# Designed miniproteins, single chains, continued (5): the designs that were tried, part 14

Each design is a single chain, and the fold is of that chain. pLDDT is the mean over its residues in the fold that is shown.

## One batch from the design tools (miniprotein)

Design m16460
Fold by ESMFold2-Fast:
Parts: structure tokens; C-alpha cells; sequence
Structure m16460 (fold): chain A 59 residues (1-59)
């Protein structure tokens, strides 16, 4: 369902950003990842899952 796909994408974004923080990535990389994650979530909310996946991959 749309809800399940959005939740899955949201959890993956949180997971990857947490992994970047644990790896000591610089603030500018974390910020860029957050922007790409926000775009992925917006596309997922619009039902555009292929575009959501592309932005998720850019994290």
C-alpha cells in the first residue's frame, strides 16, 4: 500500500542518516543527505516510487 511504501522509505532514510552520523560524516554531507531524503519522501507521498528510489539512492 501507499502507506507501507512511504513508511519503508522513511525508515530507510532515518537509518542511512544515522549510519552517516555514526561514521563521522561532515555536516555538509549530512545536510545533502537530508535534502535528498526529503525529496525521496515527497516523491513517495506523490506515488512516484521510481523517483523516490532515485533520491533515496543519492543518500
Amino acid sequence: SMRDEVEKIGREIIKRIQEMRKAGKPYDEILKASINGSQALLYALRGEYEKAKEYLEKL
Scores: mean pLDDT 87

Design m16461
Fold by ESMFold2-Fast:
Structure m16461 (fold): chain A 79 residues (1-79)
Amino acid sequence: MSETELAFQEVVELLGQLKEALENLDEEKIKEIVERLKELVKRFPQFRKFVEGELQGFVDFHPDPRVRELAKKALEEFL
């Protein structure tokens, strides 16, 4: 498996963990995951739009307004 494929797998796994942290309103865990995603996006800029798109999905479509607000704050870290 290539370095890029391994990094993308980590991005997908981190986005799954981010969804759980957002739904649990775990601000410390959200911050930890966002910082790791930022490191991966810095090394692999091609993943930025994918991460932004996934976070925008939570902002636009999550039923809990508290989760939407935390997702918006996370998205701003990539803009």
Scores: mean pLDDT 87

Design m16462
Fold by ESMFold2-Fast:
Structure m16462 (fold): chain A 95 residues (1-95)
Amino acid sequence: SEILQQLLDGIDVMVERLKESFDREELLEAAEHLRKAAESEDPEEIVELLEKAMGIEFDEEQREGYIKLLEKLDEEQMKELKEKLLEAAEELEEE
């Protein structure tokens, strides 16, 4: 899926950006938010937790866009995304 690949690639970019800009305490807090996102069944909550992990606030159009992308994922694609979020959290914890 093009949508899934875009989201997975976005997580990789996010992880590298966080490693460059955050200290260890901030990375551990980001990892906690990513773990919570991986356990959530609510697209709105997942997006909110991603904002918290990055320490940013999406504009309304960006937030709605990400929610719509998540809503288009099937069960298997959502599982793959959640596994990627857990891997991202573990990578941030290892810094």
Scores: mean pLDDT 85

Design m16463
Fold by ESMFold2-Fast:
Order: structure tokens, then C-alpha cells, then sequence
Structure m16463 (fold): chain A 91 residues (1-91)
């Protein structure tokens, strides 16, 4: 179970550090899969929310790099965590 989460985290890091264009939708999918793998491994919802927040914050830093303030990037990441929570709560 942890091996899958580690593999997904590695793939996310590779995409975030890659040169050139990346598939934003694929990165979002990997973040959701990482969150699911962490929940299945027994991490709390609060712990997983922190990981999801950090991943989306780095995604938006890469996407908007210097075009948005840190406060605006933080807000976007918080909105994505809230969307993810609603999706998890609907199941």
C-alpha cells in the first residue's frame, strides 16, 4: 500500500520538475490517486488534505509562475482541497 503512494508521489514530482509542457489533467488525476492511496494506507483525512494542498500549490506555482501572488496561489490550492473533500464525502 505505501509502495503505491511512494510511486505516485514520485510520478507527481517528475511531472512538476519536467521541462516543457505537462498534462494538467493527468497531474490532477495522479494527485487524486495519491490521496486515495494514502487514505487506503490508513492516513487521516486531515493528513491527506495537507498532501493534496501541497501538491496543488506546486501545480499552480508551475502553471502561473510569477503571474499570481502567493496569496492567490494559496486560495486556488484551498479551493481544490475543498472540491476534493466534497467528492470524497459524496461517496
Amino acid sequence: MLERAEELAREIEELLNSKGPFDEKELERLIEELARALLEAGFSLEQVEKVVFAAYLELYRKKYGGKLSDEELYKLAEEKVEEWRKKVEEE
Scores: mean pLDDT 79

Design m16464
Fold by ESMFold2-Fast:
Structure m16464 (fold): chain A 67 residues (1-67)
Amino acid sequence: SEVTTEPDEELINSFSEEEQKKYIEIVIENAEKDGAPEEVIEKLKKAKSVEEVERLMLEEAVKLAKE
């Protein structure tokens, strides 16, 4: 059976402002539990949308991958 799958980007953009804020809070909590640097946590807290959070997380991941 074939099933239509939505890309993560489209799902994120479909969220309401309140849902995006909830998602950001969960990401921050998980980052703090994983021992992310304070600088990264501060940047996440300043993010206004899920897109900004994803960008910041990708930037951090890229820095670690280039090590």
Scores: mean pLDDT 69

Design m16465
Fold by ESMFold2-Fast:
Structure m16465 (fold): chain A 110 residues (1-110)
Amino acid sequence: SLEDKIAALIKKAEEILKQLSTLLPEDKYAKLKEVFEELKKLAEEVLAGKVSFEEAVERLQELKLKLLDVYDEIMNDPSASPEAKKKAAEFLETMMEIMGAIYEYLEEQK
């Protein structure tokens, strides 16, 4: 199910985020963790039917912009290791997959 897919992707993103905690400066890690927690909360609210389609889509767009801003900061940081940059890219990909699955779920509830 899409619910199972979303749950599995959230677990995957959480595991990548734990790895990033040792690879990133605290300030950049904190920003990624904040976006992750906000996306996780949105997923829970969407699956519980607590948000409208319009509100959920707007929140997904805002989270995507926040995520891309932090990702860009990491990629443009000359002190960030190649491993940190690779894990940040993996995190971005997984977060984008969660957002896509949430959007697909919302479309199916119409």
Scores: mean pLDDT 90

Design m16466
Fold by ESMFold2-Fast:
Structure m16466 (fold): chain A 95 residues (1-95)
Amino acid sequence: AEAEEREKRVEAAKKALSLPADSEESQEALAKALGVPVEEIRALVAAARAGDVAAQRRLLDLYTEAARIALAAELGLPEEAASVYGGARAAPPAP
């Protein structure tokens, strides 16, 4: 089901990018795209709205990763090409 999981991540990434960041649907879609708990995304959104610059930067990084996931799929690239550090070995195996 890795191909199905990738398709779900790509759809979630596109959904997150098409919706306002303060919407619950965008937050859940971002969480699904990146494999991050939705509670963590919600906490970042709340902190960013309160003026926390670190939280604002973190949200931008997460949405940037979602954009890379969507773009990699459109270009026919492996999902690993979407990583910030690039390359199949850039992320350690962490199951």
Scores: mean pLDDT 73

Design m16467
Fold by ESMFold2-Fast:
Structure m16467 (fold): chain A 112 residues (1-112)
Amino acid sequence: SVTLKPGEVLVGATLPDSASEDAKIRARVFQAAVKAAIDAEKQGLSPEEIARRALDAAYEELKKNKPKKDFEATFGLTVNGVDITLRIIAKKDGSVKVEAYVNGKLVAKKEL
């Protein structure tokens, strides 16, 4: 199973209309990454490949919905006892960096 780490604010539910545009973008990015991780885990993929799939989903969502303000987020998943972390840095100039870690080791990175 895929689970969220304590302290991570990942919204599987819709944010209220009063939420900031950047908060809504953050929620969509996390939802896309979690969905990709669940789908990859169901396929029996390795934690490293699950992390890559989650990173790819987050990166594509950020390309589609670019933040209007500088935005940094880190969220964690636990898959079969293995820690997967995504770190996202997006700048209002349009630059994006997404990094994926398995047990603290960098396994994938994408930049825009």
Scores: mean pLDDT 75

Design m16468
Fold by ESMFold2-Fast:
Structure m16468 (fold): chain A 95 residues (1-95)
Amino acid sequence: SKLEKALEAQKILNEGMLKVRKAFEEGKSVEEIIKIVNDTYEKAVELLPEYKDQIEETKNIIIEAIKSKDGNKLTIAMLYAIGVSTQIIIDAKKE
């Protein structure tokens, strides 16, 4: 179902964002962290192609936060991404 795909995408995004946060805190390169973001978001788009634009917009916001090297901007970007994924789940439940 659309809801099952949305919940699976949320799990992938949550696990990916945890890896991004850890890599950022460990001082990994911007390129390495962006690769984790791209790999994570590509899988989410494959599961939810109808939300591609919303998912890719949140990906770009996360990437810009990573490029800033500002941990507070990354936290805000991640909170925004959680809000978007929550809205997708609510929409998917309505079918």
Scores: mean pLDDT 86

Design m16469
Fold by ESMFold2-Fast:
Structure m16469 (fold): chain A 65 residues (1-65)
Amino acid sequence: NAALEVYRQAAEAGLPTREIFELAAENDPSLTPEQKKARLEEWLGVVDFTVQGLDEAAADFEASL
């Protein structure tokens, strides 16, 4: 699970959630806003961020797409 691995590694390194997703999207600069939204939803579906309070940050990121 590449998306989860990228997120976990960057989060462990202390990067903010938004910056992590931006960095991941930068690896594929041809991504459309819809594709970025789909990736975000896929990552959230694999990892339950509710307990960590990250779902709000992820929702803010998705809303900015």
Scores: mean pLDDT 57

Design m16470
Fold by ESMFold2-Fast:
Structure m16470 (fold): chain A 76 residues (1-76)
Amino acid sequence: TDEETEREKLRTQMVLERLTRVRIELDPSKREEYERERQERIERINGLTDLEEVQRLLREAEEELRRAEEELERAR
């Protein structure tokens, strides 16, 4: 449903925001690059209408976040 698709888009945006913060903490010199990539990914997601495609991108973003958080923990 449209409502479910919009909810999953919002979840994906939240994951991308967290991912970007973690990446910036790991490498502050790439702040502008990571923020640009986040914005581009959000724009792509907002253009989607297929729930399954949004859910695949959400899983991808969650996996990237998990790996980035693991890297951050190792750096501490």
Scores: mean pLDDT 86

Design m16471
Fold by ESMFold2-Fast:
Structure m16471 (fold): chain A 66 residues (1-66)
Amino acid sequence: REEFQIAANRAVNSVIDEVEEALRKGDVEGAVEVLREQSRRYREEGDELLSEAAERVAEGIERDSR
């Protein structure tokens, strides 16, 4: 779980400017899409931990917007 949290922080940091800008504008869908796109890239590179972490963060943002 702690390793997963570190991976989540790393995944977010790789796109942090784009995610923060989208959330600042109230564009939750844009923030989620940026993180899901990053998750897809990590999966293509074989980094399943970072891929899962990015997807988990995207799910959290989407859930918190409801």
Scores: mean pLDDT 75

Design m16472
Fold by ESMFold2-Fast:
Structure m16472 (fold): chain A 107 residues (1-107)
Amino acid sequence: VTFIVPPKERLLAGFGKEEGEAVYLALQAVAHMARGDADKAYELMKKIIEKGYRDIALSAFSGAAEALGLDPEEITRLFKEDPKKAAERLSQAARAAGATVVVDENG
């Protein structure tokens, strides 16, 4: 499984400034989770939620769960109860799957 983080400018152009920044932070959280860094993933997810984009954060983590062969509904439940536990569960699954990250910083 390979997770791709596109350039921030591309997401801002596609989604608009506020939503594009939230999507970019969500994809960075997924990348940190895929590297096994649940703490950084949780910190980014917390920032997205505080900005009012909880649905974007949830969508990104549900998509990551599906890509890792997990039940997206279980991850949705964990996210609603404790976002940190969702990040920890996904990080464990990513490590078991040998997940990799590609960061496209400049196109």
Scores: mean pLDDT 81

Design m16473
Fold by ESMFold2-Fast:
Structure m16473 (fold): chain A 92 residues (1-92)
Amino acid sequence: SLRLPRAEPVIAYAEQLSEEEQQNLVKAALEAFPEAKPLFEALAAGEDTTAEIRAFVAATPGLREAHLRAFVEAARGSPKALAALSLYLLLS
């Protein structure tokens, strides 16, 4: 039932944000979705996020694993990947 934005515009918007704006978005996203913390930590470390995505989806009704996985992989490597993921979750 969640309508998610396309990855590319969200990532592009996130890349315009300051470091402080990124930190505020990450904080807001983790306050709204505390179960996403392991996913954020794995993504920040450049690690495989498969297990963390599955755990978060299992804890969060309405999330689609395939859509979240596709978004995380699209955001991977961006210097604002955590801001992009935060926007994705807050807009979901």
Scores: mean pLDDT 82

Design m16474
Fold by ESMFold2-Fast:
Structure m16474 (fold): chain A 67 residues (1-67)
Amino acid sequence: SPEELEELRKRGLELVKKAEEKIAQSTDPDLIKEIRSLVTELARAIQAGDMEAAREALKKLEEVLNK
């Protein structure tokens, strides 16, 4: 639904800010690459309106940021 997509966009923006902070603090190039890849997946899913892909990308990004 449009409302669900809007909520995913808001959560995505908050998570991207956390990802930028993690990248800035990290010295692990593999972790940085993984975070950047997941941010790209999330952005593409949201732009395509793919709710399932967007939720999956959000979940993966959240898991990586909590490592």
Scores: mean pLDDT 82

Design m16475
Fold by ESMFold2-Fast:
Formats: structure tokens, sequence, C-alpha cells
Structure m16475 (fold): chain A 80 residues (1-80)
């Protein structure tokens, strides 16, 4: 659906921004587990809010959120 595509693109956009933030923090030696968890939490909350605005089913939104969280956790482990 167009709404599902919009949510996926928004999630991809947020993940890209979050990756850039994580990379800059890593370069400064500031990338802690605490900060990683906070960034992931904010990304998840933003995706959840957009899903509600787009009236996306909870099951679909959950899968998109889980994929974004997994990608950010894997990226943070790689650059830490």
Amino acid sequence: SPAEEELKKYAEYLVEIAKDVLEELAKEGKLTEEIIEEIIKKVKEEIEEKAKELNIPESVAKKIIEEAEKELKEYAKKIK
C-alpha cells in the first residue's frame, strides 16, 4: 500500500540519520551502550508515531520497527 511504502521510506530515512549520528559519536569516543539504546529508542518512537498517522496495522508497523532496530544494533556493534 502507499501508506506502507511511505512508512518504510521514513524508517529508512531515520535509520540513515541515526547511523550518521552513531558514526560521529564513535569518532569522538562517545559511543556508549547507553547512548546507542537512547538513539534506537528515539528512532522506534518516531516510526511508531508515523505508523499511527498513516493508520498502519500494528503487525506491519512492528515488523518495520524491528527491522530498523536490528539494523541499528548491528551497525553500532560494527563501528564501536
Scores: mean pLDDT 87

Design m16476
Fold by ESMFold2-Fast:
Structure m16476 (fold): chain A 88 residues (1-88)
Amino acid sequence: SPEEETERLGEEAARLLQRGQELFEEARRTGDVELAREAARAYREAAELYRRAAEVSEDPSRSAGFRVGAVGAEVEAERAEREARRLE
């Protein structure tokens, strides 16, 4: 069903967001450029999955929530990209 697919996409996005946060924290602690780049990728994938969840969901309130999640993940991806450039 659309709502089952929505839940699956949202859960996968949340896991990628958490992974991005963990990688970004490690990048900042160690100064590792590659970890910062991996964090940015994880955040971008999370944003894409949140956008897909918003599109699939038939619940306007749930769609709005996922769109907010996507924007948040995009902001974090840009922060991780800036950190990667700073560390280069």
Scores: mean pLDDT 90

Design m16477
Fold by ESMFold2-Fast:
Structure m16477 (fold): chain A 92 residues (1-92)
Amino acid sequence: MEELAAEAERLVAALSPEELEEAVRVEDEVIAEMRARAEAEGVPNTPEAKAELMLEAARRTAERLREVAPRAAEALRLAEEALELRRRELEA
């Protein structure tokens, strides 16, 4: 897990200020959309439901960033993969 997290951090450190600003903007937009959707759909305010929403938000952010800041999108994908590996290790 540390290897994937370190790789994601390395990619973020290599981003230009413009790429970082665009990544923040896209992330904020996706988070706002996911919050509005959760409220409209009556998603329960449980840790489990919140974890699912956060993963969905991360995936959507990565997808939108592929066009504008592909390196930022790749950093998010690696961060998601690290989180999934950690969860599997705890459950196995």
Scores: mean pLDDT 72

Design m16478
Fold by ESMFold2-Fast:
Structure m16478 (fold): chain A 96 residues (1-96)
Amino acid sequence: MKLSEEELELEVDIAMVEIGLAVAGLIIKREFGEEAAEAFRKEVPAAVAEAEALLRAGASVREAMAAAFRTAADGLEAKGYLEAAAFLRELARELE
């Protein structure tokens, strides 16, 4: 696959957000258990999509990662995983 330099930079920024989400998922599994971690994994594609949209609009990696954590938190909260959602909202605040 051949990417432009601009597309390569975007892919690196997306990868940084994906790494942040993966680390958050490991912490959720440790602190809140496998069920919460599985629910979080199902929210990751939507969180990455939101981050990619923001990065394409010129947002920083920090802003995109904060939005990804908020998107995942909204999904977890809707499914009743309130403590894991609160943890992700705290991570988003630390990035802002």
Scores: mean pLDDT 86

Design m16479
Fold by ESMFold2-Fast:
Structure m16479 (fold): chain A 74 residues (1-74)
Amino acid sequence: SLAEEAAKLGNENKERIKALLNEALAPDGVTVLDVRVEPVSEDEVRLIVTTDEGVYELVADAEAALEGLRKLAA
């Protein structure tokens, strides 16, 4: 499924996603410790971000997530 492809690409690029989130959150003093992408449905993925301040989750459209991840991986 599209969500499985997005989750696979996200987890293959985990360190790059982690680096980008650390850059974005550095002004707030938050450190990202881990990032995981999971399929939720056929067309939705969940991004799970573990930080030193707690665990945060968001759900995104798989097509949009996959497009963003392909740009990130390029």
Scores: mean pLDDT 81

Design m16480
Fold by ESMFold2-Fast:
Structure m16480 (fold): chain A 68 residues (1-68)
Amino acid sequence: MVDLLRTILAGIREALAQGKVTVEQAVQILQGVIDEIRYLEDQTGDPEIAAIRDEAQKLLDQLKKQAA
């Protein structure tokens, strides 16, 4: 699970870098991903999932600043 979540985040970063998604689209995708990560964090209590959520949130905050 943790590796899958990291792969998803890496895929979002790569898609942005290649111009395959807009910043606004990436923000929407990341919102959904973070909601799913929060659900998994609540179910598992896994600190590695919490760390991935923090990483995803930082990326989201960065992209929102660029979109504003």
Scores: mean pLDDT 79

Design m16481
Fold by ESMFold2-Fast:
Structure m16481 (fold): chain A 85 residues (1-85)
Amino acid sequence: EDKAEEILARFTELVSEASKEQVEKALEEAKPFVSEKAYEAVKKYAEAIHEGKPIDLPPLSQEESLEVIKALEIVTEKLEKILKE
């Protein structure tokens, strides 16, 4: 959906601007609020963005996609706060 694309675009923008340390801090702060699977997916996305590499993931179920979107939103919020402060 459009909201998912907006969240992913914002996440990509912030990760590209942030240091590896800042991204790791945002991931750690988000970890208690997301599923392990969603955490790992978002972590791989961040790593791929920093390395400039595409990631090949199998198609996610609707349920799994919602968990990943939620995790992206939380990490994006944490990262935005870190970058502003």
Scores: mean pLDDT 76

Design m16482
Fold by ESMFold2-Fast:
Structure m16482 (fold): chain A 88 residues (1-88)
Amino acid sequence: SDYEKLVEYALDTGVIANEEVTEEERELLAKISEETLERAIEAYSKVMGVPREFLSRETLPPILLVAAHIYEEKGLEAALKYIEEKKK
């Protein structure tokens, strides 16, 4: 799925480990819908091999949730570009 591609790209770039979020990204995190969150949890669980029971809004990498939000608003290429730009 496209969500699995987001997780894989965040992992491959190392961006998945980035705990620093901007104030703007923090505002986006507050707007993440339950549907978007569930899709991100499912994809993260499949790619990373972590049981869904251990995953929540608070435990998922925040950059991945921001990327998922960008995906829903602007599509896959925009979300992947966001992840790439966060690499530096």
Scores: mean pLDDT 83

Design m16483
Fold by ESMFold2-Fast:
Structure m16483 (fold): chain A 91 residues (1-91)
Amino acid sequence: MSKEEIDEMAKKAKEAVKEFEENKEEAKKELIEAAGEETGKKVFELVEEAAEKFKEAVKAAEAGDYEAAAAKLEEGLRKLAEAGELLEKAL
């Protein structure tokens, strides 16, 4: 990934994290309604972990640490993939 691509991904991650934080209660409720209380909460926890990784990626990119930024973006995307798989199996 180029530095330009990482900067763009970090910008999108920052916006996505902000949207998630602003709608956190609604997201949790929707996941519980869709997947049940136990599975919905577990999916929500994975999304919170992804958001934390994306926050770390943004911080790394802003510091010019593109290797760390890329690694954290990949970790966050992996957490979202786990959340999506768990949700898909529950639906």
Scores: mean pLDDT 83

Design m16484
Fold by ESMFold2-Fast:
Structure m16484 (fold): chain A 75 residues (1-75)
Amino acid sequence: MLTEEEIEKLEKEISEILRGKYPKDVDPFSHEPLKGETIKIGDYEFNKEDIKKALGVDPEDREGVVKGLYEKLKS
């Protein structure tokens, strides 16, 4: 289990990777417009449905979402 501090660190890294690349009304991971339910990770919002499909994690599992996004975005 990640600590709150480790989650914040990963959210900061994700925000840094995405900085200046995407409008705030678009999911930076899926490139789809923000629609329905979203989750905020760092400075960006992601579609819950797109997170679930792409990462295979429950969008309510913030640790799982943050880890999955970081692994995909750092590659």
Scores: mean pLDDT 76

Design m16485
Fold by ESMFold2-Fast:
Structure m16485 (fold): chain A 93 residues (1-93)
Amino acid sequence: SREDILREVALSLRAIGLLLEVERIEKELKENPNLSKEKLEEYLRRVEEIIREAEEILEEARRLGSELTAELAEEVIRKAKEVKKKIEELLKK
């Protein structure tokens, strides 16, 4: 239906937005080795939120049969979990 197509487009745009945000956080971690503990904890909370939002997008994409949107959401989850691990390692120092 038209409603399903519009929903798929909206989910894809949301997933792309989350992917760009994860990549921005990863770039900040690489370019700024002296990030404060407070800023690292802020990024950790945001990355955890991104994982939850991407998992919701994945479930809805699978319900709609949108393979492309599901693959985008899975990539967001994968990258966000990788970035989360990097933040956790930095917080140990």
Scores: mean pLDDT 89

Design m16486
Fold by ESMFold2-Fast:
Structure m16486 (fold): chain A 63 residues (1-63)
Amino acid sequence: MFSDEELEKALEIAAEITRANPDGVGIGELVKRVAEALGKSVEEITPDKLAELIREANLKRAA
């Protein structure tokens, strides 16, 4: 389970990777980079989990 701090870091890392790759980046590559940066295994950050976290944070920011 992610803490609020881990969630915030994951989103910052995902945003940074997206900005650095304007031609697009696959969700699998995002998962790999986020997992490495947080010191977690790829299995702890599935593509579905990462997509859920990004969606949740975007909803909170938009509200």
Scores: mean pLDDT 67

Design m16487
Fold by ESMFold2-Fast:
Structure m16487 (fold): chain A 72 residues (1-72)
Amino acid sequence: SLDEAVERILAEMEKLSKYPLPKEALDRIREQLKTLEGLKEAVRQIMAAKGLSREEADKEAERFVEELKKRL
């Protein structure tokens, strides 16, 4: 579901953060992740942080969103 995808992506972003995020920041990120555009951007950032090139990160983000659309 979309809610499960949002929570999984938020958890990955928290793991990559060097500092704990305040509740207000987490709430704002969670709201952004409820949009397909927000999810795509978050996946792109996660993949780039894991060492993927910009082009590879973009492709993975697009793949994630297309797979999510098929499950909604």
Scores: mean pLDDT 75

Design m16488
Fold by ESMFold2-Fast:
Structure m16488 (fold): chain A 82 residues (1-82)
Amino acid sequence: SMMEKIEKEKKEVEKKLEELKEDEKKKKEFIEEVSKKIAREIAEKLRKIGREFLEEQVKRKGTPLLKEDLEREERVEEEEKK
């Protein structure tokens, strides 16, 4: 399914470039648009990787402040049970 989408996208891009070959300005604009789209997709993927990395770090280590706050709340609760 994903491979079929990639092949279809590739064929459509090739057709578009062939249609634009007689107009250098439109060809340049099309390349610029594709470059911006790719850069945006890369940025989105990097943000996702960054978020997953931070979530993994928080899950494993916890934020120091959040962990200390949770431990402090547990200490207060234990004192009240005495």
Scores: mean pLDDT 65

Design m16489
Fold by ESMFold2-Fast:
Structure m16489 (fold): chain A 112 residues (1-112)
Amino acid sequence: MSKLTQEVIELGDRLVEAVRAGDLEAAREALEQILEIVENTDDIETMLAAIEQVERAFETALREGRRDIALLAAEALKEIAMKMLTVPEFDVAKAIGLVLRAIGDILDIELG
């Protein structure tokens, strides 16, 4: 496991804690740091860890009724998925499709 992958996992734990605490600002900060790491890496393990951690936050936000944080997490998942699509060695098209569907569902919740 790379140092970046470990850093993403640690940020993911902080993100989930922020969601449970109802701290929108802390959740946004953690998401922005995860996205910065993803934007500046070509490491597949780091991108997969980021998807997993942000997905955990999204599910936690839905359970906690924090629609605002769930939307931030969904937008972050979309950005990570789009980055992953640019990596030719990444055979995750089906997983990305599922992430994009989840994002569509949360947008329907926000707009409906």
Scores: mean pLDDT 78

Design m16490
Fold by ESMFold2-Fast:
Structure m16490 (fold): chain A 67 residues (1-67)
Amino acid sequence: DAEAAREELVARIREILEAEGYTVVAIRYDPAAGRFVLEFLTPAGERRTLEVASPEELRAALAAIKA
């Protein structure tokens, strides 16, 4: 169940990145940190790496990157 919840979060994170026009390179869960490690490309082709605990945190981080 915790495993299924994590899988749902990964899917949600990927949807957010793709909806914003980013290309997902990798999504990995770090159990030691309790966070997702995301690698993606911006529409400009810039590679970014973020660590987020939730889809909401990802939205905030992407807003900061776009600003």
Scores: mean pLDDT 79

Design m16491
Fold by ESMFold2-Fast:
Structure m16491 (fold): chain A 82 residues (1-82)
Amino acid sequence: SLEDKILEMLARSNGLLTAEDLARLLGVSRATAEEYLRLMHEAAGLPYSGSLDGIEALRALAAFLANPTPRSLALLERILAL
């Protein structure tokens, strides 16, 4: 599931997702990873801080599933491909 994939990413990143972690895990450029991390902060209702913990990342996922956009779908497809 997407929840399981997010928990896998967190386990591989010591419980915090940074742009560097997203670039490494999803195989995207740092610039794309920073865009994805900002999108996740917006979805979670958070000001940008440079990292997300597990609860924040799962909150972002819930928001993406409730109101998908082309940008969020591209991110979710990358996460599913892990």
Scores: mean pLDDT 88

Design m16492
Fold by ESMFold2-Fast:
Structure m16492 (fold): chain A 72 residues (1-72)
Amino acid sequence: MEKVTLEEAKEKIKEVLKKLHPELSDKVADILAENLLEDFKKALGNTSDVIDLEKLKNWLHEKLGIDPSLLD
């Protein structure tokens, strides 16, 4: 089970968004990644600054159809 910081989780989401939508600017991808991370935290009631990558991967797959391997 891999635990990552909020910053690392945001960067992983941003990289995935840019892989799926290479037309996105860094600024737009950053905003979208931040919003997705906040939605994930609210959905799980997360009170920690550390993110469980497996839970994040599963949530992104279920909600947005993002392949979990893209976050590796």
Scores: mean pLDDT 77

Design m16493
Fold by ESMFold2-Fast:
Structure m16493 (fold): chain A 95 residues (1-95)
Amino acid sequence: STRELMLEAVRLEVEVHYLESIISILTNDQIRHRSQLLVERQKILDTLSDEERALTDEIGGEAVLTFFQLLNQGVSYDEAFERAVELARRRLEER
């Protein structure tokens, strides 16, 4: 569904921002992985309408902020990621 594609774009955005936050310590393989995530996210965005892209960017930004807030509070990566994605899923279900 379109909502599943939008949620996947949000998941990719959170992962990209995490890798960007630690870019100075990434291996060449991890840098390539980040580039691949950016390509995959753009492919999803290219299938969305302008309104769907705007909503995906809004929710993605909220998920990224929530993710880093949780990491800053000492929540593990896996837990912070799952909670940020769950927030995005719920926000998409409201629309």
Scores: mean pLDDT 89

